# Designed miniproteins, single chains, continued (3), part 62

Each design is a single chain, and the fold is of that chain. pLDDT is the mean over its residues in the fold that is shown.

## One batch from the design tools (miniprotein)

Design m10140
Fold by ESMFold2-Fast:
Formats: C-alpha cells, sequence, structure tokens
Structure m10140 (fold): chain A 100 residues (1-100)
C-alpha cells in the first residue's frame, strides 16, 4: 500500500504524464500500434492511482478530480488515434468506466 504523500505525488504525476502524452499524440498523427498500446497501458496504470487517491483522499478531493479530468482528456485523444482498432477501443472504454 502507498502512503498518503506517495499517492498525492502520483496524482500529480497522472496530470503531468497525461498532458505529456496528449502533446505526443497531437504531434504524432502516424503513431505505431506499439506506441498506442504503451499509452493505453499507461492510462490503465493511472486508473489505479486515481482509485488509490479516491480511497485515501476522497472522490471530491481537488487532486483526485484534476487527475481524473486529465486522464479523461488523454482517453479522448487515445480514442481518436485508435478508432480503427476494436481491441484498443474496448480497453479505452473499460478504463473510462473505471474512472467514472
Amino acid sequence: ALSREQVQRRLEGVVKHSDSMIQSIDNNPNMSRDQQQRMVNSADSMVDTIQQGERQLGRDDPRVQRARNSLMQLLDRLQQQTSNDPSLVSRINQIRDRVR
């Protein structure tokens, strides 16, 4: 189990990583499937961080809300890049359901 301080730092990391990945997606319209899979895997890990934040800080904590909003923006961008891959689209939708 992570400490409260470690969870707070990881929530800040979700915001930073989501913003960085969105920039990478926007700057790379010809993203490879391996790159898409790596980004979906990263988004999946961010869900675990958000859920840990919800348990320790509460769902309405501003840090949790900001991390959730950043992840949702990342998922929207990933959906656009993976729209022709049903397997990745399915994974993205499962991630959305878990952060709702």
Scores: mean pLDDT 86

Design m10141
Fold by ESMFold2-Fast:
Structure m10141 (fold): chain A 78 residues (1-78)
Amino acid sequence: AEEAYQKGLEAFEKGDYETAIKHFEEAAKQGYAQAWAELAYVYAKAGKHEEAARYFEKAAELGQASQDAVDLFRAAAE
């Protein structure tokens, strides 16, 4: 789980959003709940705002989206 999460972060830092999404999806499926919030940010950076919103909703349901992260996302969207 953590290995997939780290690979996702590396790809995201390189701007490879497709690879980042793949690795974060794998981490989330393995029970790494933080990966749901990371998926939301990657989709937002890739311009896929509908997917980003769905993943933020999922992260919030799992208690993994902090209020600060939600507020920053809303500020960036405005």
Scores: mean pLDDT 72

Design m10142
Fold by ESMFold2-Fast:
Structure m10142 (fold): chain A 100 residues (1-100)
Amino acid sequence: MVKETALKELRRLRETVLQVAPDSQLAREVAELIEQTEEDLSKAKSLDEIEKIVNEFQSRLLDLIKRHRSELSPAQLEQIRKAINLAFTRIIMEINREKE
C-alpha cells in the first residue's frame, strides 16, 4: 500500500536526520514537517492526493536543507541527501506501481 510505504519511509528519514544532526534546528524543523506530512497522508483518500502531498513535502524539505546548509558539515549534508533520495525513490516507485 502506497500510504503505508510513504509513512514507513518518512519515519526512516526522520531517524536518519536525528542521528546525523540530533541537536540542529534543521532536525527539529524536518521532524515537524514529517509529522505534518504524516497527518496529511493519513487523511488522503486518493493516489493523486498522496502524490501531491509527497511532492509538496519534497519541495519543503529541499528548501529547509538549503536554508540550514551552513549549520551542517559536508558529510552530514551528503548523508541526509542520500537518505532523502532513497526515501523518495521508494515512495515514487510504489506510487507508480499502483498506477499500473
Scores: mean pLDDT 83

Design m10143
Fold by ESMFold2-Fast:
Structure m10143 (fold): chain A 56 residues (1-56)
Amino acid sequence: MDEKEKKAKQAVDGLKALADFAPDNETVRRALAEAEKAYKAGDAEAALAASDRAGG
């Protein structure tokens, strides 16, 4: 995994932990869904941008 993909994975993992901590937070839930979709599609930049929107 290159550096960019590694950072995107860490961002997704961080959002998963945050969503587990605050399951009713719609902003975090939306950011996680968007970050997972982007990461799955190979778009590390979009995954990182979604994480940034959640305040991460």
Scores: mean pLDDT 77

Design m10144
Fold by ESMFold2-Fast:
Structure m10144 (fold): chain A 75 residues (1-75)
Amino acid sequence: SREKLQKVLDLLDTSLRMAERAGASAEALINLIDAIESQTKRLYDLSDEERKKFDEYVQEQKDRIRRLERERLLR
């Protein structure tokens, strides 16, 4: 259901924001995303459309973190 996807996206977003506020490294943030993705795919029976949207959000967050780390290293 759309509700399942939203709950999973909210969990990922909340977990990332908390880790970022705690000063987690880019590596730790990527590892957190990978752990949440793995557990989500194991525990939730998402439709193909919901899985695609989840994968798109995961990729967006990984790309954002990698971009911010590159910008940090260039300063």
Scores: mean pLDDT 82

Design m10145
Fold by ESMFold2-Fast:
Structure m10145 (fold): chain A 67 residues (1-67)
Amino acid sequence: TPKKRKEIKEKVKKAMDESSVDVLPGESPEDAIARGKKATKESLKKLAKELGISVSTVKKIYKEYLK
């Protein structure tokens, strides 16, 4: 369980890093923020499906990581 949770947390962190938003050339800051939020939601949903766990569990780990 601790190893599995650590692996999930690591994958959540990687998904967050991949979804973290710098402003792309020609993109507004507001569009960048919206894109980041959308990418994060999609990444967490995809990760939950890939790991065979609920989206709620992945979101809980994501929120715990942010704190």
Scores: mean pLDDT 70

Design m10146
Fold by ESMFold2-Fast:
Structure m10146 (fold): chain A 94 residues (1-94)
Amino acid sequence: SAMLEKLRAGVRRAEEIGERLEKVDPERGRDAAAGAIMAGVANPEKMDQIVEELERIAEGVAEGDEEARKRLDEWAALGREYRSGAEALRRVLA
């Protein structure tokens, strides 16, 4: 379906941006990419917007922008919440 193709493209692009972020901030970069992927999967209509936001964050962080760093922290926090939820789900399903 068109939605599935859009999700696959968005996830792949978020992963690529996440790899760039990991090179400058390994911990926050990984969590932020995970947060972006989960937000996009939960809100497919916003996938393109989320990927573009992550791209702006990556560019800003590379330039030393403090606002981009704060945005990275926000997305990383979302990614950490996702990881906690996934771990809780694994315990319930075990």
Scores: mean pLDDT 83

Design m10147
Fold by ESMFold2-Fast:
Parts: structure tokens; sequence; C-alpha cells
Structure m10147 (fold): chain A 85 residues (1-85)
């Protein structure tokens, strides 16, 4: 039940962040990178609460890079996140 609650909270935070990114004028490519990072966070949350929280932190890092740097920098951050999960 705690894993189910965390998964719903992670999903809501990801959906909110993606909505904010779209409203902030991020490109479709940047949004797609964030969507992939969010998918990884949801999958991690299904395995354990600790992995879910770590993956959500990595998702937020990828989102910040996507919003402030190039798509190439965001892709690099996403690949680093995949290795840490």
Amino acid sequence: SEVEKLKEEVKKEIEGALGNARRSGLTDEQIEIMEEAGKLALEAAEKSPEDGRKALDLFNKVGRIAGSKSPEEAKKALEEAKKEL
C-alpha cells in the first residue's frame, strides 16, 4: 500500500513537471527526454520506495537541465540517471 501511494505521488509530480515544462515553452525533444526520465522513475517506484525516491530526484535533475541547457545536456543527464537506477 505504501508503494502504491508513493507511485501515485511520483506520477502526480511527474505530470505536474511535464505540464510546467510545456507551459514554459520547452521543445518537444526536451519534453520527450523528460517523459523517458519520468517513465524510469515510475518503474523504479514499483520496485521499492527508496529506488522510487532516488529516480524522482534524478527525473527532477533531468528536467532542470532540459529547461536550462541544450537537449544534448539533457540526454546526457538521462543516460547517467539510467546507469544509477
Scores: mean pLDDT 80

Design m10148
Fold by ESMFold2-Fast:
Structure m10148 (fold): chain A 82 residues (1-82)
Amino acid sequence: SDEELYEKLKELVRKYLEALRARDAAAAREVGAKIAELVTSERGEELAKEAAKEVLEKEAPDWKVITTEEGVLEVERIPAPP
């Protein structure tokens, strides 16, 4: 169901964020691949975007969701102020 997919995507986004914070490129790639495997439709893309937004809002306010030039959904750290 959409609800089950949404919860699974939230968990994967948390793991992806943890890997990025840890500078673990291998773990980030593995989790990113799992997210991509689940996000194969427009509805999946919407759910992934909302899941990422919810996780970042609650657990990582220094990170934001972006859409790359290729149209791929990613998360990016907000740079520290100078």
Scores: mean pLDDT 71

Design m10149
Fold by ESMFold2-Fast:
Structure m10149 (fold): chain A 86 residues (1-86)
Amino acid sequence: GPPPDPETRERLREEFLAGWRRQLERLLEAGVITPEQVEAFLRALRDTPEIRIESVFPSEEDWRQFLALMAQRAHDGLPIETISLE
Protein backbone atom coordinates (compact mmCIF):
# COMPACT_ATOMS: atom_id res chain seq x y z
CA GLY A 1 0.00 0.00 0.00
CA PRO A 2 1.04 3.66 -0.03
CA PRO A 3 3.51 4.85 2.63
CA PRO A 4 1.94 6.28 5.80
CA ASP A 5 1.20 10.00 5.78
CA PRO A 6 3.50 12.36 7.75
CA GLU A 7 1.06 12.68 10.70
CA THR A 8 0.75 8.89 11.10
CA ARG A 9 4.53 8.47 10.74
CA GLU A 10 5.16 11.08 13.45
CA ARG A 11 2.66 9.41 15.82
CA LEU A 12 4.30 5.99 15.29
CA ARG A 13 7.72 7.59 15.92
CA GLU A 14 6.54 9.08 19.23
CA GLU A 15 5.08 5.70 20.32
CA PHE A 16 8.36 4.00 19.30
CA LEU A 17 10.42 6.52 21.30
CA ALA A 18 8.17 6.05 24.36
CA GLY A 19 8.76 2.28 24.19
CA TRP A 20 12.53 2.80 23.97
CA ARG A 21 12.47 5.28 26.89
CA ARG A 22 10.79 2.63 29.09
CA GLN A 23 13.50 0.06 28.22
CA LEU A 24 16.33 2.57 28.75
CA GLU A 25 14.93 3.57 32.18
CA ARG A 26 15.69 0.03 33.40
CA LEU A 27 19.33 0.33 32.31
CA LEU A 28 19.56 3.81 33.87
CA GLU A 29 18.24 2.47 37.22
CA ALA A 30 20.80 -0.38 37.02
CA GLY A 31 23.63 2.16 36.48
CA VAL A 32 24.58 0.71 33.07
CA ILE A 33 24.01 3.99 31.17
CA THR A 34 23.79 7.72 31.98
CA PRO A 35 20.86 10.15 31.53
CA GLU A 36 22.89 11.91 28.81
CA GLN A 37 23.28 8.63 26.89
CA VAL A 38 19.51 8.00 27.17
CA GLU A 39 18.71 11.43 25.68
CA ALA A 40 21.35 11.05 22.94
CA PHE A 41 19.94 7.63 21.96
CA LEU A 42 16.33 8.89 21.85
CA ARG A 43 17.39 11.92 19.79
CA ALA A 44 19.22 9.64 17.31
CA LEU A 45 16.14 7.37 17.07
CA ARG A 46 13.86 10.38 16.44
CA ASP A 47 16.10 11.44 13.56
CA THR A 48 16.35 7.89 12.10
CA PRO A 49 14.09 7.43 9.04
CA GLU A 50 13.90 3.62 9.21
CA ILE A 51 14.25 0.80 11.73
CA ARG A 52 17.30 -1.42 11.23
CA ILE A 53 17.67 -4.90 12.73
CA GLU A 54 21.25 -6.08 13.21
CA SER A 55 20.72 -9.14 15.45
CA VAL A 56 18.33 -11.20 17.56
CA PHE A 57 18.99 -11.32 21.30
CA PRO A 58 18.53 -14.68 23.05
CA SER A 59 18.79 -13.26 26.58
CA GLU A 60 17.97 -10.20 28.70
CA GLU A 61 21.73 -9.64 29.26
CA ASP A 62 22.44 -9.54 25.48
CA TRP A 63 19.58 -7.05 25.07
CA ARG A 64 20.94 -4.82 27.87
CA GLN A 65 24.44 -4.89 26.36
CA PHE A 66 23.02 -3.92 22.96
CA LEU A 67 21.02 -1.01 24.43
CA ALA A 68 24.04 0.22 26.40
CA LEU A 69 26.23 0.05 23.27
CA MET A 70 23.66 1.93 21.15
CA ALA A 71 23.22 4.60 23.86
CA GLN A 72 27.02 5.03 24.01
CA ARG A 73 27.27 5.25 20.20
CA ALA A 74 24.51 7.89 20.06
CA HIS A 75 26.24 9.93 22.77
CA ASP A 76 29.49 9.77 20.73
CA GLY A 77 27.62 10.94 17.58
CA LEU A 78 27.95 7.58 15.80
CA PRO A 79 25.25 5.79 13.73
CA ILE A 80 23.03 3.49 15.76
CA GLU A 81 21.40 0.17 14.93
CA THR A 82 17.77 -0.13 16.01
CA ILE A 83 15.32 -2.95 16.63
CA SER A 84 11.53 -2.79 16.76
CA LEU A 85 10.01 -2.95 20.25
CA GLU A 86 6.81 -4.95 20.84
Scores: mean pLDDT 65

Design m10150
Fold by ESMFold2-Fast:
Structure m10150 (fold): chain A 67 residues (1-67)
Amino acid sequence: MSEEERREALEEAKAMLQNVRDAGLGDNPVALAVAVRDTKEYLMEKYGLSEEEAEEIVEEARRELGL
């Protein structure tokens, strides 16, 4: 993927994970696990990423959000 596509994917992942936190579910491990899975699958489908690449972007998003 391009640098621009990677930045877009990261921002979308951050937005999806932030929605869980904004809903007051950031401390709910089941809700967070579901959001992580759904975000990873979304990135794989939208950007054609491998599972490994999508997981790395989701992990980076989590790190930046403190989740």
Scores: mean pLDDT 82

Design m10151
Fold by ESMFold2-Fast:
Structure m10151 (fold): chain A 83 residues (1-83)
Amino acid sequence: SLDYKDDISLEIAALEIYVAVTKAIAQNRELPEESKKILEEMEKKVQAAIDALDAGDYETARKLVEEARKLFKKLNEIDKKAE
């Protein structure tokens, strides 16, 4: 239903905000190469999720959102380890 689509859209919007905030923080601090790679992969997953949502492929969009969230958690773990 529409509610399902709206829920995925809000999740994607939240991930886009997290990416934008992380990039803004990164402009004042050098990120480890591993963190840069994960951030780039996360951006690609978010864009792919938007494309899937626009195509009406809600299952693929959800899967990509979940993958992006896992990358976000991994990025946070690395940042925690690097201080």
Scores: mean pLDDT 74

Design m10152
Fold by ESMFold2-Fast:
Structure m10152 (fold): chain A 94 residues (1-94)
Amino acid sequence: GDAAKGEKLFKEKHVPKITEDGTAKVPGMPDLSGGKKNASLKEILENVREGKATGIKPRKYSDEEIFEMLKNPEGTFVEDLGLTDQEIKDIVAF
């Protein structure tokens, strides 16, 4: 994936569900950024895995699970944004 394209898509499409300041805010969920401004989707999922996200149990995510969440986001903390496989790879690379 292309990390620069992934950064643009992450910001423009509010993936995983970010505010304008780049922090991940899902309704009813704590900030998943671990205090980092403009945290990438990969960094957010790493923070959840490492237990750095307050109020969420640590969970291990693979790159394949991240891809699946973005491709089929129904029931996840990610919105259905109609992303292509290439756009998802670009976001994962960011």
Scores: mean pLDDT 57

Design m10153
Fold by ESMFold2-Fast:
Structure m10153 (fold): chain A 92 residues (1-92)
Amino acid sequence: DEEERRRIEELLFAALYGGEALDREEELWRRGAPQSEIDAVRDELQARVPEFRREARELAKTTSLEEAEKMVEELERRLKEARERRAAALAA
């Protein structure tokens, strides 16, 4: 089904791009990176969007909708936990 394949590609792109963005953001936060470095990383990630879209299209050939949905759910859980950790650290 083409609609299902497009949905899988969308979910995989979100998981791949969002996962890398979260990992880089946690690294920057952990070491107290300056705004100039944060901006540079954002620009780098934005430039890599076509790469993540190609990877998502290739993975969509062998990934089920259920697997793609679970990857996004796991990313959303990690994002929530990261936000809670940062909020707790700022409150301390």
Scores: mean pLDDT 85

Design m10154
Fold by ESMFold2-Fast:
Structure m10154 (fold): chain A 67 residues (1-67)
Amino acid sequence: MLEEVLEEAIRAGREAYEKAKQEGKTDLDAMAAMSQAVADLLREKGLPREEMQRVAVRAINRVLEEE
């Protein structure tokens, strides 16, 4: 399900973002780590290109909204 994949992507992105922030990285570096983790997870799931982009954007947005 796209919902399940989105939830996994949110979790992966959130973990990467929080880890980067805890390591004292800048917001830019933390966002880069988050984006990379989300992209890597979606690539592993084998989603079509168009779905990968939409799920990645939604996952990143949700991680940033979690504060």
Scores: mean pLDDT 78

Design m10155
Fold by ESMFold2-Fast:
Structure m10155 (fold): chain A 94 residues (1-94)
Amino acid sequence: MVSLPPVPASTTIEEAYERAKAILAAAPAAEVSEEQIEEAEAALAEAERRGAHPALIEILRLALAALRAGADPRAVANAIATVGIAVRRAEEAA
């Protein structure tokens, strides 16, 4: 699997979320450590505590489920980053 490209500047939150779901669905099987799962759980808890954007919370939930299913951590990280970057850009534009 080749490295996924960075999120384009014109990507909306909705487009980023759909791209992130596609990344997770296409993720190859890989070895996932307990530490990676714990980091994902902590990231989700922190996002919920901060009242982060719903799309970011939802992709973090899907990412955690994917990691527990043995999805490639790099693909999972790319999915989270895709939504996170789009949310950050939307907040800067508002």
Scores: mean pLDDT 79

Design m10156
Fold by ESMFold2-Fast:
Structure m10156 (fold): chain A 72 residues (1-72)
Amino acid sequence: AALSAETRAVLRRIGARVAETLLAVPADASPEQVRAAVDATLDAAAAELLAEGVPRSVVDAAVAAARAAVDA
């Protein structure tokens, strides 16, 4: 299904934070350590977006899309 414009804007914000996390991870980090760092970043971003009043359905959709993109 196509993402809404609001969900895509939220996904861009989450994507920027995930990119910063990936650039900060040490080059010798295991895939498990990388995944843990990404998961922590997604959890923090979701909590902040919910605190800002972004609808839970939009946050959940954006986080799911971000996880899928990292796994690709």
Scores: mean pLDDT 80

Design m10157
Fold by ESMFold2-Fast:
Structure m10157 (fold): chain A 68 residues (1-68)
Amino acid sequence: ALEEEIARAKELGERTVEMGKAQGPELAQAGELFRQAAVYYGLALKDPRYLPKAEEALREAGEIGAAL
């Protein structure tokens, strides 16, 4: 389960980076949230309590992307 969740998180992160190459002005805010999510996902490898923080940052980045 955790390994599958980490793999999905990496896929979502890669997708947001690729989408960001075309986004423009909102890229900076989305990129910051994406970087924050990546840090929390890395920490979640040692402590799963960081998963909710990573998910929230990714969700917020995704909302910005969806609004573009």
Scores: mean pLDDT 70

Design m10158
Fold by ESMFold2-Fast:
Structure m10158 (fold): chain A 96 residues (1-96)
Amino acid sequence: MISLAQNKYPHIDPETLKAVIDEILDDSIKALEEAGVPEEHVDILALAIVFSALDKSTVPALKKTLEEILGDKAAPLIEVLDAGVARLEAAGADLS
């Protein structure tokens, strides 16, 4: 993951990129736990949110998938995804 992200965004400092990814992962795990997602599914869904945040073109598709799977409980996860994209853009990800 980190190596692929670094290859896509070579102008972003590796420590900055890792810190932003770690923040998105932590926020995603917390939102999934608060939504009542089973522990065995939390890691996989948190990783899906991180991967989608690293590729903005996938964000609309993931939002629809989360709404279809989780219904009303998807809203906090969509907020985490949008915040994650904004943090990556602020770090220069979508401009690199």
Scores: mean pLDDT 74

Design m10159
Fold by ESMFold2-Fast:
Structure m10159 (fold): chain A 65 residues (1-65)
Amino acid sequence: ARERLLELVAEMIKRYHPDANVEAIKKFLASLSDENLATVARVMALQTGDEAFRREVEDAVAALR
């Protein structure tokens, strides 16, 4: 579940910010609590305007239990 959120955020970064240092960002995200990671993933999905990313993020957040 947590790994799925990290993968989704990494995929969004690769697609919309291809020059970003994905590994450094993933290291930062791995330091966050599940709640903070979910918030970052949700904000990024909203910024993409992609409903598929939004749905995948909500499914991954639900699986954190």
Scores: mean pLDDT 79

Design m10160
Fold by ESMFold2-Fast:
Structure m10160 (fold): chain A 80 residues (1-80)
Amino acid sequence: KRREIRERLLEMVREAIKEAEEKGDKETVEKLRELERMIREGAGLSELEALKEKHKDNEEFELYLNSLIEALKLLEEAAK
């Protein structure tokens, strides 16, 4: 179940990276790649919320990160 949650989050972040690359937003792409590494390494809700606070000045990245945080909350709730 934890592996399935991680796989779903990785799908979402990879989709966000593709969208940001298509827009030419290199800064958001770099932040999303950092997020991808964190998720791959097992980052949970607290780590994602801390990353959101660190990058609160980037509205585009915050939008993607909020979507991932909400998905993680729903997937973890469904797994209980």
Scores: mean pLDDT 79

Design m10161
Fold by ESMFold2-Fast:
Structure m10161 (fold): chain A 86 residues (1-86)
Amino acid sequence: SAQLFASIEAAKKKKEAALALPTKEEKIKELKKLKELLEKEIEGLEEYLKQPGLDPEEREAAEELLKKAKELLKEVEAEIKALEEE
């Protein structure tokens, strides 16, 4: 079955939880884990979208999730860069 990753809201909550950690090194560690997870989910969605015979509704939903995952990945990368530049 076509399984999409957990909601973008869950991923956003993971980002906020990482940023709430007490030390800079812990924040960077958890953000890097989230980055790796988002990169894997993006790869999975891109492979899913290459499959022939997807229903239009399934394709649209996967494309929206891919867009949102890529936007969140950029946000996570920017946060990591900002923390490492200190």
Scores: mean pLDDT 81

Design m10162
Fold by ESMFold2-Fast:
Structure m10162 (fold): chain A 65 residues (1-65)
Amino acid sequence: MLDAEGLSALGRKAVEAARAGDEEAAARYAQQLGDHSPAAGASLGWELRKLGAERAAAVGLAAGR
């Protein structure tokens, strides 16, 4: 499990990638965050949806197995 700093870093990278239009990178970071914390992945998914990164948002929301 990542510490809070590691989780925050993944979330920040996903948001930065989404704002840059790199939805593949945003989705990958969202998947990694969700694999470590399904709740954090879901929260990130909602934030990415507000940014219009629909694919990355869906990955974050569904990342928990």
Scores: mean pLDDT 77

Design m10163
Fold by ESMFold2-Fast:
Structure m10163 (fold): chain A 99 residues (1-99)
Amino acid sequence: SSLSQGLLASSIPPRPLSAQEQKAIQQIIDTFEKKGLEKGLSKDDVRGIALLVSRIVTSPTDFDKEIQLSLLYMYISTLPKEKRESAREIADEAYKLLS
């Protein structure tokens, strides 16, 4: 398999999820899945947010955090408009929980 995203200036290397990222994802899901569902997010939407927030909180440098934050905003922008504010709220609360 060949993975090509076609977007230049991506300095984010593909890598497997670390144990720290997996733990962060599970903590976000355990804490925010119910709230996300009540706000109209799907379970998959919450999992997507959890993955991206885990990448932000585990990023070692401010530069890497800014890249991951940009990816989170791009992801939220692909959601239906009615879900975007709920997604931002869950992402912000998840970041605060883990930072």
Scores: mean pLDDT 78

Design m10164
Fold by ESMFold2-Fast:
Structure m10164 (fold): chain A 70 residues (1-70)
Amino acid sequence: MLSFEELEELTKEHEKTLSEERKKILREIGEELRKIGEGIDLGLELMKEGLSFREALIKGNKEKGVKAEE
């Protein structure tokens, strides 16, 4: 009787802990992806100046990195 409810509570608590860890991982991934996205946007603007896609992407990411260090 009580042991069944204890197991349910333990499972829910374990799921909550996993959710918190998952949130941390997703936040880190989201931050990385956001930086990449901003670098791509800057790269697209550099492409308008005649840079190759690869060069524009690299320069965009570098500029974003310098601003992030401040």
Scores: mean pLDDT 64

Design m10165
Fold by ESMFold2-Fast:
Structure m10165 (fold): chain A 80 residues (1-80)
Amino acid sequence: MEEERKRIEEEIDEAMEIMKETVELLEKISELKKYIEEKAKEYGLDKSTVEELLEEGKELLIKEGKSVEEVKKKIDEKIK
């Protein structure tokens, strides 16, 4: 019976850790979206270009684990 309690506690701790990581990732995506929208106003980018940049930025954040700062630099290079 003790093993079951330990397993549940471990699963709860892991789930909470995943939740924290998910919240952090959502905040990064939100910051990136705001940055791209600001750059779109500065450079006169169309909606399709904004959506393409956001999708690429999400891939860099999620798949490659890049920082928001690194992704912002790559976006700047593309719209230059």
Scores: mean pLDDT 79

Design m10166
Fold by ESMFold2-Fast:
Structure m10166 (fold): chain A 84 residues (1-84)
Amino acid sequence: MPKRIEDALESQKESLIDFLLENPELAPIVLDSIVTVYSNMGRDKDLLQKQADKLQKAVKQGNRVEAEKYMNELIDIIVGKKLK
C-alpha cells in the first residue's frame, strides 16, 4: 500500500488541477500518461481510464469542483482504496 504516495499526490493535486484547467487541450495527453503509468504498476486500466475520461470532461468544461472530485477519485484508484 503506497501511503507516502497519498501525501505526495495531495500536495501535487492542486498544481496538477490548475495546470489542466489552464491547459485543457493537454488533458488527454497528461491523463493518458497517468493511466499508462499506473496500469503498468498493476492498477485496473479500465477503471483508471473511466475516471480519467470523467476528469478530462470536467477540465474541458472549466469545472474546478468536478475536476477536484474526479481527481480525488482517480487518486483513490491509484492508492488502491475501495469505494465502500
Scores: mean pLDDT 75

Design m10167
Fold by ESMFold2-Fast:
Structure m10167 (fold): chain A 68 residues (1-68)
Amino acid sequence: WPPPKEVPEEERERIRRRLEEEVGPEVADAILRNMEASGVDLSEENADRYVAVVKNGRAETARQRAAA
């Protein structure tokens, strides 16, 4: 019986601000929604992992688009 993992509003806001600074507000919102929908623990560490994935994906996508 795992206890429900609830992140305080202040913690969520802090993570959101960090994401916004790293990837922009639109992508930050998408990351937060994806984490919530996937049941991923809303933590700064997990947020940083998502930021890294997004930045790597953007670099690869930009390279692919430029090559096309």
Scores: mean pLDDT 71

Design m10168
Fold by ESMFold2-Fast:
Structure m10168 (fold): chain A 83 residues (1-83)
Amino acid sequence: ALDYDEEKEEELVKKLSEEILRVAEETPELSEKAKEAARKLAENADKPGDELRELMESMNLSDEELRQVMEVVAKAQKRVAEE
């Protein structure tokens, strides 16, 4: 039997990555730094939450930029869950 959990995880990661990029494109209010952070999160969507947190911390985002990036991720996660 194929590892169904691994295959499903890979598909979800791909969908999440694509939706993060799409939501970021649809959000003109994002700062350039927040857009870069969203792109890096999309590239690292396969990483566990702790590594993603460290990635965001390394980007020196302001509280407002961090909020914007988290909203982009939340919208992307919602779209993936609705599919």
Scores: mean pLDDT 74

Design m10169
Fold by ESMFold2-Fast:
Structure m10169 (fold): chain A 90 residues (1-90)
Amino acid sequence: MVEEVEKKLEELAKELVKKHPNEIKWDEAIKLVEEKLKPILTVDIILEILRKLGLLDEITEKQLKENSTDDLLIQIAASIVIYKAAELRK
């Protein structure tokens, strides 16, 4: 499951680069995550991906466990997509 979401995030990053090779489009990243990932996004999956990326701290973990919303999960997933897209543009 985590590996499936990771692969999908990478696919969405590639799609963003293909559609917008010279620009970072946060609104497009949000839409792609909502359309393609929302049904499989969970707190546990996002926590594991952030942990693998070295981006999980105690504050972020607490926020996701106690105050997780669909919007927050979508924003974090979109941030990961943008991060991966930036790496692809090198």
Scores: mean pLDDT 77

Design m10170
Fold by ESMFold2-Fast:
Formats: sequence, C-alpha cells, structure tokens
Structure m10170 (fold): chain A 84 residues (1-84)
Amino acid sequence: EKVEEEVLKIVDEIIEEVKKEYGDTKSIEELLKLVAERLLERAKELKEKAKEIEDEEEKKRLLEIAEALEKVAESLLAYLKSQE
C-alpha cells in the first residue's frame, strides 16, 4: 500500500537534509555519497525497529522499506563508482 510512498518520502527528506547541510561546500558526487550513507543508516534503524515489532505485517512492511532504501543507496554508490 504505502511502502513506495514512504520510501520516496524518506529519500526526499534525506536529499533535502544533505543539500541544506552541505550543498554549498561539497561537490554533487560528495553529496550523493552522503545521501547514500544516510539512506543506509535509516535502513539499519528500520531493521532494528522491525525486530521489536510483534505484528508480522508491520514487521514485513518496515523490512520492505529498509530493503528498498538499501537498494537506492547501492544504486547511488554504483553510479558514483562508474563515474571514476
């Protein structure tokens, strides 16, 4: 239902936070690396939260969001490596 919307919201929030904090001081490549790192950290937090959830459907939802965030981060890191 809301997994795709939640993933996009988290990605947008992280991109805006990184741009606000570092946008004037870092290259686009460095900003994308920071976005990827923050996406991986958010995914880790969601996986840890999922371990404490007893509702199997909510647990699966959190894990699906976390996995999607990890895939976005991996795609960004792969893109950056291809530009070397």
Scores: mean pLDDT 81

Design m10171
Fold by ESMFold2-Fast:
Structure m10171 (fold): chain A 69 residues (1-69)
Amino acid sequence: SKEELFEELKELAVKEVSKVSEVAGKYADRELTELKDKLSEEEIREAIEYLKKGDLKQAAKIVREAGEK
């Protein structure tokens, strides 16, 4: 479901971003939660795949572009 995919995205994003900064990890959780309704299942799946590859820049781009719709 979209809800299960979103939770996976949020957990993975917080985990990866928190390796750089704990404050940034909290920001990622908050930002993703605010954008939940603007993210499609397809965009969530793509962002998860980039995070799994360690490509935080591309994952962030997908989330940001979804928020600008």
Scores: mean pLDDT 81

Design m10172
Fold by ESMFold2-Fast:
Structure m10172 (fold): chain A 56 residues (1-56)
Amino acid sequence: GPVPEPVLLEKLTDDEIKEGESLSVQEAIDLARAHPDDPRKLALASVALQNEVAKL
């Protein structure tokens, strides 16, 4: 069954999503490369990249 413990590593807060949208693609890539083992940092980078792709 599912774990009862809250796992926030895969879930970003609304504040983090908004901050991710304000990040440039280059900044997001640099953040992800600096912390590739941190799923939260990777999620922020994904938000920025997805926002860039969505524009086109």
Scores: mean pLDDT 69

Design m10173
Fold by ESMFold2-Fast:
Structure m10173 (fold): chain A 90 residues (1-90)
Amino acid sequence: EIKVPEEQVEKLVELLTSEDPEKRKEAAELLAEIAEGLGENAKRAVEPLVELLTSEDPEVVEAARRALEELKKVVPEVVLPALEKAKPAL
């Protein structure tokens, strides 16, 4: 099992806040793919991904939803409260 380096996680989290919707989508899709390898670093992606659920771009919203479903399997104790807190905006 190859654990994802913290540097790579930080780079992906930064891309989730990019002004470019294509970069946000690709970062969310990659986070979904590597979710199991993120371990505790998965929690760093949760809030930025929840923010993407309010995006006007349907493809970004779908990518963020898939990433959050995969992260929920790894860190449900972080994902579930974050989704509940954001519920009024969704």
Scores: mean pLDDT 79

Design m10174
Fold by ESMFold2-Fast:
Structure m10174 (fold): chain A 83 residues (1-83)
Amino acid sequence: MPPDLRVHTLSDEQLNKVLKEAKLDPSKLKEPVSRRLPMSTVRKIIPDAEDPDVYTGQYNGKTISVLVDPETGEALVRVQNRA
């Protein structure tokens, strides 16, 4: 994986849509969690989503990241509630 990834910030609208599609509620999460989404679903929210781009947002003190997985053709949605 390249050490220098292009990082983009998600809008609040995009962030809420990603969390809804991933069926994640950050307010109810106690531990870090990840979910996979099809790239077709991700592109409806983030039209230009591409490997190796990373999309991030902040929600209620948690970091949400969307990472494109080139091996599976899916995106990995991660929520981290503490670093």
Scores: mean pLDDT 71

